# Designs tried in a protein design run: designed miniproteins, single chains, continued (5). Part 62

Each design is a single chain, and the fold is of that chain. pLDDT is the mean over its residues in the fold that is shown.

## One batch from the design tools (miniprotein)

Design m18289
Fold by ESMFold2-Fast:
Structure m18289 (fold): chain A 103 residues (1-103)
Amino acid sequence: MEVEVHVAAVASGTSPETAQRLRDAAIEALKEAGYEVISTRVLQRAGRTTVIVTGKGEASKEDLERIAERLMAAGADRVTVTAIKDGKVIAQARYENGRRVPA
C-alpha cells in the first residue's frame, strides 16, 4: 500500500549540528524502512529546531514507531510520524520527552 509518511521532529537549540543530526536521522530511518525521501525542510525559530522529512512507500505501524524512536535517540524532544493515503491520516506515532503518546 503506497502512502506518504511525514516525519516532524522538534528539538531545543538552533545549532547547525542539531539540524543536521535530526535531518540525517530522519532520512536514514525512512530509507532503512524502504521509503523514497521526497522532501526535507528545516526550520529554526525561537530557540528550536524543527525538521520535516517526507517519504513515499509502504507503511506499517511498526515502521512509524521505529522512525519516531530513531529521532528521539537522535535528540528530538518531540516526534510525530504520520502516514497519509488519499489525503487521510491512516496511522500515526507520537513521542514526547522520550515517551510514546497514544493516539
Scores: mean pLDDT 80

Design m18290
Fold by ESMFold2-Fast:
Structure m18290 (fold): chain A 71 residues (1-71)
Amino acid sequence: MEEVLKKILEELEKNPSAESYAALGRAYYELGDLEKAIEYYRKAAELAEKEGDLELAEALRKAVEVIEKEM
């Protein structure tokens, strides 16, 4: 998992995208870091909305709501 996180962070530095931020949010969720998972899913949703991917933005916002209920 941590090796996957490092790879996602490297990709994010080279090609920041909604998908990269969402992958980072998921990695933190799997590590149990719910605060960081929410932070990166929110960034991913904002970027997806800015890019016009409203379906992805809505899915990411719903993921944040689910994680917030676990906190």
Scores: mean pLDDT 79

Design m18291
Fold by ESMFold2-Fast:
Structure m18291 (fold): chain A 59 residues (1-59)
Amino acid sequence: PLEELKELIEKIDSKKSKEEVVELARELGLSEEVIKKIENAKSLEEAKAIAKGAVVDRL
């Protein structure tokens, strides 16, 4: 549902480090490919963008 997606996006945006984004991605069961992209992101904002894209693609 749209409400769950909004909550996931807000949760991702609340993260303060790239490691926290990686941990959330693992908790959400995102693919190893996505997790690797987050780990290799050049900035926290890029890591958040990758994670948000992956949760949108899940719908």
Scores: mean pLDDT 80

Design m18292
Fold by ESMFold2-Fast:
Order: sequence, then C-alpha cells, then structure tokens
Structure m18292 (fold): chain A 95 residues (1-95)
Amino acid sequence: DERELLKFYADEYLKAFNLTPENLREAIERLKQLPKRNEGAIESLELYLDYLENEFSEQELLDWLLKRLGLESLSPEEREALLANLREEIARKNA
C-alpha cells in the first residue's frame, strides 16, 4: 500500500530524531523563542503534531508528507517512481 509505505517512511524519519508528541511540543516552543523564527519549520512541526494527536486520515497524512518533500504536484507515474526509489533505499540500508 502506497500510503502505508509513505507513512512508514515518515515515521522512520521522525524516529531518527526521537520525535514524540511531547518532544515535538518542546521543539516548537524552543523554535518560537529564537530571535529569528523559522515560520515554515514551526508550521510544519505544528501540522505534524496535529496529525499525531488527532488521528488524521491517511490521505491527509500523505498530502502532508508530499508537501514536506516538495512533491505535492506528483503525477501517478511520478508517485510510483518515488515509492520504488524509497523501497530501494530502504533495502540498501538493510543490506
């Protein structure tokens, strides 16, 4: 399933940074306290926190992931190519 694979990728990416809902809240608060705020980073983290806490739909999670990767306008063919590349990358890391 495409959505399960992309969700898995997103979850693994977050695990690499040890991001839990609590840690995300703390990170957002720290970013908001910086002299020069990165509004895009803050908005992205707040959106992901909302997904984690409110059990958003798989489609909303997929759309968020594609936006985060800058791929929101992918065609079906390009999406299949992305999934194939993700599977290959995961396989290489496990080799």
Scores: mean pLDDT 60

Design m18293
Fold by ESMFold2-Fast:
Structure m18293 (fold): chain A 60 residues (1-60)
Amino acid sequence: SVGNDQNKARQQAIDYADQLVQLGGEEAEERAGEILRTAMLDGKTGYEQAKAALDELKAR
């Protein structure tokens, strides 16, 4: 099947990175920055990283 649109995945990564920043703390902000850098190169990879990071930090 056709994978996700890279542009859509990138936008989702940006949205999740914003949620990480809203969560607060140095670790969340650092991860958000790394995710945004990754998403600019590969939106799908950035989205997967963003989702995992938000899930992990929200569980703490």
Scores: mean pLDDT 78

Design m18294
Fold by ESMFold2-Fast:
Structure m18294 (fold): chain A 89 residues (1-89)
Amino acid sequence: MEAEELLKRAKELAEEAKRLAEEAVEALKQGKIEEARKLLEEAARKIQEVAEIGKEAAKLSKEAYDEILGLEVEATMYVLRAAVELAVS
């Protein structure tokens, strides 16, 4: 896979992880703690896939790796914020 294809795939997965984290926060506001936990587990799996794509991109392009690392960090921050809210619920 070319670096551009890896970056596009990583971006899609990172956006999905952020969306799942936002849905988890909404579930927590509704008292749906178990649903929020499942959404965050799915978001964490998507972030792990982004990290794996980043490893492949590192073999092809430093620029693509750096962009994917940024996407991974941003998505991880969304999940971390939602996980903190879950922990205090």
Scores: mean pLDDT 86

Design m18295
Fold by ESMFold2-Fast:
Structure m18295 (fold): chain A 61 residues (1-61)
Amino acid sequence: SELEELVEELERATKEYLEKNPDSPYRLPKIDLEALLAMSPEEQALYARLIRHEIARLRAL
């Protein structure tokens, strides 16, 4: 699903960020995929947008 792909991309972006910033206190937020996939389509769309925003933010740093 798109959410699963976005979570994998967020994990990748986080690893890249932490490799460049090893002293950063940043931690990947705990994402419960089962809970996300059980949400309404509207809530899933909101979380997909938030995840895309975080990926872009991490890559801009």
Scores: mean pLDDT 78

Design m18296
Fold by ESMFold2-Fast:
Structure m18296 (fold): chain A 68 residues (1-68)
Amino acid sequence: PVVEVPGAKPDQIEEAKAKVMEQWLAQEGLTVEEMDDAVLERLAARYGVDVETVRDWLEALKKVKARK
């Protein structure tokens, strides 16, 4: 599963993925720094998505957070 928004620009799609990951982390009481392989697998199982999906969305969040 991938976040797709009709009519969205590429940056908006990445920001949408980042926002979903940020919400998941907030719901679980986790931070980006705590995301290891075990946590990725746990989130994937909890939200019914592939580990690769969680990894992709985490990378989108990291890109958004790294912009300074």
Scores: mean pLDDT 74

Design m18297
Fold by ESMFold2-Fast:
Structure m18297 (fold): chain A 74 residues (1-74)
Amino acid sequence: MAEELVRRAEELVDEAERAALAGDDERAERLLREALRLYDEAASLLSGKEKSEVAALAAAGALRVIGARLDREL
């Protein structure tokens, strides 16, 4: 189910953001890579608007993790 893949990916993004905030860049990168893989798998099962929505979630998740890392470096 695409919905279960998206849910798992979102949980991994949340974990990646927390790891990035804690300074664990290796863990954050690993978790984000796994999340993006799950989003890509979900997108492959979808078409049209739903596929675009999953792509937007993937982009938002990546930006969230990058933002957490940059915020820590300031």
Scores: mean pLDDT 83

Design m18298
Fold by ESMFold2-Fast:
Structure m18298 (fold): chain A 73 residues (1-73)
Amino acid sequence: SMKEVVRLEVAINLLGVAIDTNEWLIKKLEEKKKTASPEEQARIDKLIKQLEEDRKQLEENRAALEEELRRLQ
C-alpha cells in the first residue's frame, strides 16, 4: 500500500542518517587516536570496533527494508 511505501522510505532515510553519523564518528575517533596515549588508543580502538559493529547492523537493517520496498514496487 502507499502507506507502507511511505513508512519504508522514511525508515530507510533515517537509517541512512544514522549510518552517515556513525561513519563521521569513526573518522573523528581515528583522528583523535593519532595524538592519544597508548592507553587512550586502546580505549578508542574498542569504541571504533563497537561503532563498526553498530554500522554493520544498521546497514543490514537498511538492506532488509530496501528489499521489502522493492517487493512492494
Scores: mean pLDDT 89

Design m18299
Fold by ESMFold2-Fast:
Structure m18299 (fold): chain A 71 residues (1-71)
Amino acid sequence: AKAEAIEELDRVAELALERLAEAAAEAGLSVEEVRAALEAHVEALKAKIESLSDEEAAKVAEKLRELAEEM
């Protein structure tokens, strides 16, 4: 359950990073700095997922999967 939520989070993060990298380049921002910020945020979210119950983590995985389908 928690591992599934983390997998879905990594998938969403990968899709978000691709879009953010394009936007950062167009805005004249450092792509490396944007990637580092996203990676730090993802690690914080993983720690929060690990603190959840298996039932809560399963719900998070479902919501992240839905979000990935919309991206």
Scores: mean pLDDT 80

Design m18300
Fold by ESMFold2-Fast:
Structure m18300 (fold): chain A 67 residues (1-67)
Amino acid sequence: MHDAANEVARILVEAGAAPRDATRVANAVLEGDFERARKLIEELRAKGQISEEAAERALKLIEEAEK
């Protein structure tokens, strides 16, 4: 779970998200709030701040962490 949060943040920052926004997603994952984590990633994708591929990779990690 901690590793998943760190990896999600890394993917988002490398894709062009602000560190602040990547940290918000990572914190949601650490809190177990996977709904909020997904919502934040979808917002970043919708605003064009990250690529669709980066959003899909981050969402897949969240799905695996939730299981």
Scores: mean pLDDT 82

Design m18301
Fold by ESMFold2-Fast:
Structure m18301 (fold): chain A 59 residues (1-59)
Amino acid sequence: MSGPEVKEIQERLAALGYELEIDGVYDEELRRAVIAFQREYGLEEDGVADEATLKALRA
């Protein structure tokens, strides 16, 4: 996952109040934000933007 998909994830997390750069790179900062989001929404805390995580972000 890279480019437009990563930017979509970064933009959605930033809109929810997570502090991160929208650069299209899946780095450690984005991984930590994904884990925090997964924890808040009761998902598996693996830091991977899987189908369940993407569905929750797009809701």
Scores: mean pLDDT 78

Design m18302
Fold by ESMFold2-Fast:
Structure m18302 (fold): chain A 84 residues (1-84)
Amino acid sequence: GLRELVERLAKEARELLKKAEEAIKKGDLEEAKKLLLEAEILLGLLLILRGVAKLIGDEETARLADELIEELEKEIKELEEKLK
């Protein structure tokens, strides 16, 4: 269902962000930037799914998506700062 898709995409985005942090630690900034971009694409998909959840009245999935989006946005910003 929509909730399971939201949870799966958020998990995939977190795995990409973890790999990006590991790439930063290894000094592979090009790989880190690529992984960060892939995570940002998944964040974009989560924003669309949040909109769909709100449109169809799935309030639980919309709230879950809001929480996961906020957490991912914070993690992305922290990694972007490390790449400066």
Scores: mean pLDDT 89

Design m18303
Fold by ESMFold2-Fast:
Order: C-alpha cells, then sequence, then structure tokens
Structure m18303 (fold): chain A 107 residues (1-107)
C-alpha cells in the first residue's frame, strides 16, 4: 500500500542519514514524515534542514515549514517561515511570490 511504501522509504532514509549525516537527508525525512502524518517529526526535520542545509535546501525547508504551520493553524509561524524562504531564495521572482504568500497566510 502507499502507506507501507512510505514507511519503507522513511526507514531507508533514516538508515541513509546514519551513514552520511547529510543535511539534505533531513529535508527528505521531513517530507516523508509529513506524508505519514507525523507533523511534529516533520517540523523537527525541516528545522534541521533549514539550519544546516545549503541555500536551496534552506529555502525548500522554510517553504515546507510554512505549509506545516499553516495546516496546524499557526498563521504567524507560517508567514515567518514563508518570509524566511523568500530571504534565502536566489531568484527575485520566487522571492516576490513567497513574500506575497506570507502576507496572504498572515491575515
Amino acid sequence: SAMEDLEAEYKKLKEEFEKTKNPETYLRLGVVAYRLGRYDEAIEYFEKAAELGDPETKATAYFLLGHVYYERGDREKAAEAFRKAAEVSPDPETQELLRRYAEEVAK
């Protein structure tokens, strides 16, 4: 099943992370935890990816943090996360889009 496949992927990613300690693996762990409905674990992984990753990984991690916070009803944290995603994004068009998205979710 899709859920069994996600559980298997989560286990594989944890094993990969134990070997490599690569910050990008935190992002992947967060995505799979989120898809499994493990929101607190997803938040922790995305926070680590945002702290330790390269600029592209940080931008993606902040964007996904924004979505998780919004679904949990924390609009202020969601807006802050989207704003941080904009700040670390190298593309001016993406920066503007993310800033507008942050303003929209804060209302």
Scores: mean pLDDT 83

Design m18304
Fold by ESMFold2-Fast:
Structure m18304 (fold): chain A 55 residues (1-55)
Amino acid sequence: DREERMKKSKPKLEEYEKIMKKLDELVKQGKEDKAVEAFRYLAKGDYEKAEELLK
């Protein structure tokens, strides 16, 4: 089930939008460096690390 595993590991559009909203809030709080790091992980598909950086 390699194709199914690939589909499971790919992030959902809704999850992506939710993380993007959190990134915008971090920028407004003056935490731009943290937001940039989280966005880089998000862009690589590493949602786990992106989420950790947003907490």
Scores: mean pLDDT 69

Design m18306
Fold by ESMFold2-Fast:
Structure m18306 (fold): chain A 73 residues (1-73)
Amino acid sequence: MTEEEKKLIDEIVEEARRVMDEALAQGKTLEQAAIEATKVALDKMDKYNLTDEQRSEVFRRLRELLEEARARA
């Protein structure tokens, strides 16, 4: 992947993290926060027409976000 592609993936993942953190701050469950974060990431991946390789990297990083949030819960 190019540096520009990595930056786009970083921006998508950071948007998902922000949505998850906002949902948790509003008192939503971890499962609800995860669903909202995943939906935002999926919408962004579709909008930018990401390749299978790029989508796989986004899903890998989303899994890491979920594991981190679950460990804190």
Scores: mean pLDDT 81

Design m18307
Fold by ESMFold2-Fast:
Structure m18307 (fold): chain A 70 residues (1-70)
Amino acid sequence: SDEERLRELERRVEENPDDAEAWTRLGIVLARLGKDEEAIRAFEKALEIDPDNEAARLALAVVRAIMREK
């Protein structure tokens, strides 16, 4: 489930806070659960670690666009 995946990813970023891929995956799961503000923070952290992370950049743009429509 997304809730189980969320818990595993939270643990992964706590153990390895410099893992941009884990932060990106965390953001995606948070966005799927409707936690848009937390998703944005996770994607921003991924981009702070790896500014060239296209997946995080694209996902961040999508979540920001969704929030503007609310």
Scores: mean pLDDT 85

Design m18308
Fold by ESMFold2-Fast:
Structure m18308 (fold): chain A 138 residues (1-138)
Amino acid sequence: SDLEKGVEYLEKGDYEKAVEYFQKAIEKDPQNARAWTALGTAYFKLGDYEKAIEYYEKALSLAPNNGVAWENLGLAYEKLGDLKKAAEYLEKGAELFKASGTVSPEEIAELFRKAAELYKKIGDYERAEELLLQAKSV
């Protein structure tokens, strides 16, 4: 499929070809949240964080419980220096992964710890401590 070809190009580091194939996948199925998430990731790899955010937000409008899209949205905001949004979205991703049971406890704990580090950087020590406790409870 066009989505699978896009993933192959993404894995090879050909991000421009990945974009081309993900756009073709979206043209055939505009409701495919995974194709929108993948398009966002291709733009993230190209260093276009604003476009990455746009496409991750589109993916989340279709699939609001997509933890991967929330995590990636947080990482994109971190690249733009919006540490508050980065922390909030990484926390949301970690909570969704914890609720779904589809991601390892250690990976979930790492996301809670990363969100906590960002909260500390913006001076929100109380929220940081809460997330470090959640990291220990996964």
Scores: mean pLDDT 92

Design m18309
Fold by ESMFold2-Fast:
Structure m18309 (fold): chain A 109 residues (1-109)
Amino acid sequence: EPSIVDQALADPAGREALRHLLEGARAFSDGDYEKAIEHLKKAIELAKKSPVGDALQAVAYRMLGDVYYKAGDIEKAVEAYQKAIELAERAGRPDMAEVLRAHLEKIKA
């Protein structure tokens, strides 16, 4: 089965969402949390226009949760992970939802 990335590359909105996900990931790696958040929010809006929008949004919200957690905003991190779980379930990706629940348990402890 094609990966979420392969499916996203098939349409213009998915490609632009992936570009912003990659730019967000780079900013996060560089410690630029504000820029990471801006790119991830843009990825979420673009993903809504893609046929794989729920799956792309789940990935973006997961990364947003990671960014908020590293920035020390635990409340926003929890909200982002919960949204990612909801979107993963809706996308038919229970495997992704399970991994996200494990991450959420770890940060809530």
Scores: mean pLDDT 84

Design m18310
Fold by ESMFold2-Fast:
Structure m18310 (fold): chain A 60 residues (1-60)
Amino acid sequence: SEEELEARQILLNSTDPLEIAKAALRLGAPPGVVRNTLLDHGVSEEEAERIVEEALKELA
């Protein structure tokens, strides 16, 4: 979707993965999309899942 594309674009242009993940989730990106984007940028699977989980907890 357009929201997912915009979230991915933010992830590409920023340096703080947790802050980016929170922004992407606020924009409506599904957690799976955020996780996959982090993996694509060299974050390990375990670390990407932890970052997404932390972002979700902070936004709760």
Scores: mean pLDDT 74

Design m18311
Fold by ESMFold2-Fast:
Structure m18311 (fold): chain A 65 residues (1-65)
Amino acid sequence: MKVSSLTAAEILGVAMEFEGLATLKIEGDTITITMRKRSPEVEEQIKAIEEVAKKAGYKVEVKYA
């Protein structure tokens, strides 16, 4: 559902930031994810966030630091 999907994306972003691997920022209808280092595991988590965010009507941008 839209509300649950949005909340899940925010929770995943916080979890990634907690590991020091990524920062999540929401600006208008866009979610920006900044990764400190590229790894297959982190990329898979980003795909999950992107899927949930798109279902909620958000755009997702991924950046590497």
Scores: mean pLDDT 67

Design m18312
Fold by ESMFold2-Fast:
Structure m18312 (fold): chain A 61 residues (1-61)
Amino acid sequence: SLEQQLKEIDEKIEELTKRAVELARRMLAGDESVRPEYDEVLAEIKKLQEEKKKLIEQLNS
């Protein structure tokens, strides 16, 4: 169902957001070695947010 797909996407975004916060804290502390992982995590979040937006648009259109 659409609701199940949205729930699964939201759960994935939440997990990735927690990881991004931890990586951002490390970079603020001077550990730039995590930047590639941080960029990859942000790209994944953006992809999932776009997927969520398309599902919502499909529901409302």
Scores: mean pLDDT 86

Design m18313
Fold by ESMFold2-Fast:
Structure m18313 (fold): chain A 63 residues (1-63)
Amino acid sequence: SSILEKVRELNSQSLDREELTRKIGEILREIGKEINERLIKEGKLSEKGIENYQRALESEKKL
């Protein structure tokens, strides 16, 4: 899976603690977005779930 591939890439890199934490955060955000977008396309996410996801995206844009 693409998730395990990205985790392996991080583990193979000689990164300091701060840089590693930053990159892990980025991967987790990408994974969450991909999962939510897939659920929306398949009609498996509730109306409340879609609303919460959109709210999370708006919060991310302000960072």
Scores: mean pLDDT 72

Design m18314
Fold by ESMFold2-Fast:
Structure m18314 (fold): chain A 98 residues (1-98)
Amino acid sequence: EEENEEILKKAKELAEKMKDLPLDIQRGVADIGLAFSEDEVDRKAYELLREAIDKLIELQKNPEKAKEVLGFSEEEIKNMTPEVRLKAIEKIIEELLK
């Protein structure tokens, strides 16, 4: 339980730090972080973040499904602001830890 809380906190902090970057670049940063992480919590946080980013990218290809899963409008999903994108990633991260 505490380990999952530390991983969740780290993943959210990383997502917030990179929120202004395009999703493809965020994925690249997560891949680099995963490759160079020596700490198990950091490694799991980057892995979780990468999975969340990949899931969001796939959901953007199907706006109707994304609307059901994320609760955002189709327009918000197609033209995500950094804030909406961050909230989507955080929600996906939380669901992946269940």
Scores: mean pLDDT 80

Design m18315
Fold by ESMFold2-Fast:
Structure m18315 (fold): chain A 58 residues (1-58)
Amino acid sequence: SFVDKLLEKAKEYREEAEKLRELSKKTGDKSLELEAEILEGMASLLEGVAKFLEKKEK
């Protein structure tokens, strides 16, 4: 379903954010930390939309 795709994409963004945070710690590159924050924000938005749509698909 569309809701499942949104949750899957949110999970992908969170996994990418975790990798970027790890790389930031190893390299000291603060731009990677900022990118991780953005991806986490996008994941939260998708999760919120999915939660709202789930109630409508049931």
Scores: mean pLDDT 84

Design m18316
Fold by ESMFold2-Fast:
Structure m18316 (fold): chain A 61 residues (1-61)
Amino acid sequence: MLTDEQLRTLAKLGGTSVSQVRHALRLIERGEVSPSDSAQAIAEKAGISVRAARVIREVLR
């Protein structure tokens, strides 16, 4: 769904790596994490920072 350029932008804004953004998106695709979850819940489940989780959540809204 997201291009490599969009993944790089999200990684930069979230202060994380492209690999961590892809991991979080895979968890959302599998239904293990919902974009409706709090940024803190997404961060905990995906093993990323709350900042990265907030950026991903905003893009998927």
Scores: mean pLDDT 77

Design m18317
Fold by ESMFold2-Fast:
Structure m18317 (fold): chain A 73 residues (1-73)
Amino acid sequence: MREIEELEREVEEAAERVRAAESEEELLAEARRLEELLRRLVELAKKAGDLELVRRATERALAAAREGYARVA
C-alpha cells in the first residue's frame, strides 16, 4: 500500500512538472519521467486489483501532457 501511495504522489508531482514545463526540452524530459512512473504505478495497481487507480492516474497524466504540449508547441 505505501509503495502505491508513494508512486501515486510521484506521478502527481511529475504531472505538475510536465504542466509547468517552459521549453520543449524540459517537456520531453518531464514527460519521460512521468511515463516511467505511470508504468510502474499501473503494474502495481493491477496486482492490487485497483483499476480505479489505474484509470485516475492515466487520465491525470494525459491531461498534464495535453496541457504541456499545448503550451509549448
Scores: mean pLDDT 80

Design m18318
Fold by ESMFold2-Fast:
Structure m18318 (fold): chain A 90 residues (1-90)
Amino acid sequence: SMEVIERARRLAKEMVRAVEEGDYEKANKLLLEMLRLGEENPEVSLEIADILVETADEIERRHPDDLEADILASMAYMAASVLRIAARNE
């Protein structure tokens, strides 16, 4: 649904902002919310996975020497992989 995809895009923007502010606790909570959104909405889970990958790439690009940002980006790539694997098993 368009509303779910729009919510995922808003969560992604908030996650990037949280990283810019150094609020990794908030960024991690937003990542988990995006993963849950994809798991609860399998019909758009691949689109949410794509948003997670795009967001992880943006975080790495903006914060190349930040270990906490690198860990968060790695978690976002893993979340996207979880959603993609789940979609393949349907």
Scores: mean pLDDT 89

Design m18319
Fold by ESMFold2-Fast:
Order: structure tokens, then C-alpha cells, then sequence
Structure m18319 (fold): chain A 64 residues (1-64)
């Protein structure tokens, strides 16, 4: 479920595995769009150095 994938994404993010965090958060969004998941995707992309994607997800979170 979306909640479980979101929690897995948070765990990966906490471990510094930002690629895995992105994967889990993207899967969570496929099930249910959520501002918190979009914001955490933005943070994960920021950690990966993809500032354009980070800004895109932050904007999408505010519009949802």
C-alpha cells in the first residue's frame, strides 16, 4: 500500500540511500498522490543533486 511504500522511502532516506528512497516514494505516488510524498521526493532529489526535479516536486506538492 501507499503508506507502506512511503515508510520504506523514509527508512531508505534516513540511511542515506536516496536512489532507493526515490524509487519507493515514486511507487507510493503511483498508488496515491500525497503532498508529503511529493515533498520528500523533492528532498531526495535535492540530496541527489537534481535541483530541477526537486523544485518540480515541491511545486506539485503545493498545488495538490
Amino acid sequence: RAEELYERGLEAFGDGDYETAVEHFERALEIEPSPRTLRNLGLAYEKLGDFEKAREYYKKAEEL
Scores: mean pLDDT 83

Design m18320
Fold by ESMFold2-Fast:
Structure m18320 (fold): chain A 71 residues (1-71)
Amino acid sequence: MSEEERKAVKAVAYTLRGIADYLEGNYEEALKDFEEAIKLDPNFKSAWKLAAEVYRQLGDEEKAAEYEKKA
């Protein structure tokens, strides 16, 4: 497994953790997980879109719009 492949796998894993945290109502933890996924793979559009959704749940419409633009 290459370093890039390991980063991609970790990005997917963090995204799945973020989804689980989001479904449990742990929005701040979900955001942290999605932010880590974005750091590992900035081209993983799903992570940007999910982070935008967390920002909407937190009432930050401006950040939600910024993250959705990058998805």
Scores: mean pLDDT 83

Design m18321
Fold by ESMFold2-Fast:
Structure m18321 (fold): chain A 60 residues (1-60)
Amino acid sequence: SHMEKLKEIEKKYQPLFKKAREYLAKADELGVDPFTKLRIVLEAFKGNEEEAERLLEEAK
């Protein structure tokens, strides 16, 4: 089923989704603007954690 294929993709990329969620939560807690928040989350999702951290620090 379509749902089963989605579940397998999610499981395979789970570490990247986890990082994206963690950075989304951090940015939200700091009151980062929606556009900068999106950039932080996208960099984390790409596996570019160093860039995500830098953007988060610059936004505070």
Scores: mean pLDDT 81

Design m18322
Fold by ESMFold2-Fast:
Structure m18322 (fold): chain A 80 residues (1-80)
Amino acid sequence: MSERERLIEAVERLIQELEALYEELKNKNPEAAALVEEAIETLREWLARLRAGHVPSAEELQALTARLQAIGQKVAELLA
């Protein structure tokens, strides 16, 4: 119960941080902004599933982490 609540809160906070980043990037680097938007959409889908009572598997968490890391790497390359 508390672990799920903490995960939901963490995902909600991450979405807020990424939305702020998107607002800064959308006029300066639209390619990086598009990748940040993809990350936001991915996290919103995960948040909906968590709220619906889905318990993520270790493989699902690894897949999400890998996807977010890949997006982060591409954003870093575009900002370099």
Scores: mean pLDDT 82

Design m18323
Fold by ESMFold2-Fast:
Formats: C-alpha cells, sequence, structure tokens
Structure m18323 (fold): chain A 90 residues (1-90)
C-alpha cells in the first residue's frame, strides 16, 4: 500500500543520508544531516497509519527546505515530496 511505499522512501532517504555522513563534510553539514537522520529514524519507528506518515513526512520536508540547497538536499527533498504525494492519494 501507499504507507509501505512511504516507509520504503524514508528508508531510501536514510541510506542516502548515512552514505553522505561517511564522506568528507564540514561539522555544520554533518550536524544538519544528523538532524534529518534522527527525524527519519523517528518517523520509521512511529509511522502506524496514513495520517502519522503524512505528518512525519511533512516535518521532514520542512527541515530539508530550511537547509542550504545542494545536490544531497535536492535528492532528499524529491524523495520526501514523492512519498508525501503518494500518501495524499490514499
Amino acid sequence: GNILDAVNGLKSMLSTLENALKGPLSQAQKNNLQQIVDLVKSCIKNVTNVNSAIDCVEKIVEVIKSLPKNDISDGLLANAEGALKSLKKM
């Protein structure tokens, strides 16, 4: 179902973030990515229905939009917005 697709999208985003954190990044970039990692992990653990998934993904989108634009944040934003769009079709 769409909630499973959203959870899989969050897991994909988590993998992208964890791989980025292994690379050479500034401390500020690591702190920003870690904030998103913690939020995504919380969402994966706490999503039990469509409404909780929507609320969670909307928070992820808001946090990503608050960060400086770059290739990593653009990819994460696309993944999060895709998951949100899928959930809203339920």
Scores: mean pLDDT 75

Design m18324
Fold by ESMFold2-Fast:
Structure m18324 (fold): chain A 67 residues (1-67)
Amino acid sequence: SIDELERLLVELALRAPSELHPLLTELAKAIMDGDLERARELAEELARLTGDPELARRVVEQGEKLL
C-alpha cells in the first residue's frame, strides 16, 4: 500500500545521512513514474550507502505492488 511505502521511505530517510535524501527523492519519483529499472538501480545504490539492503529492497517491492 502507499501508506506502507511512505513508512518505509521515512524509515530509510531517518537512517540515511541528509546528503542521501536527494537519492531517496529520485527513488520515490522512479517508483511513482513506474520506472522499476531506475528504482532498482537507485535502491541498490542506497543499500550500499546506508548498509541496509533489506530496507531498500522492501521499498522497491512495495512500489511494484502499487503499479
Scores: mean pLDDT 73

Design m18325
Fold by ESMFold2-Fast:
Structure m18325 (fold): chain A 68 residues (1-68)
Amino acid sequence: DEVLELGEKGEKKDVPYLIEKLKDEDPRVRLEAALALGRIGHPEAEEALRKALEDEDESVRKAARTAL
């Protein structure tokens, strides 16, 4: 479950961006962000994903739960 190489490459820069996207107005954007953060698997993403468990959209909540 090591994603160090991917996280250092693009995903590390993308983690703050994806965390920001979890707060987007569009639930589809939030869903994509949750799925991407789940694939990355960084500890930094875990905190954001726990917050996404409370999302208004059920698909976003399911993605966050699956990612954790």
Scores: mean pLDDT 70

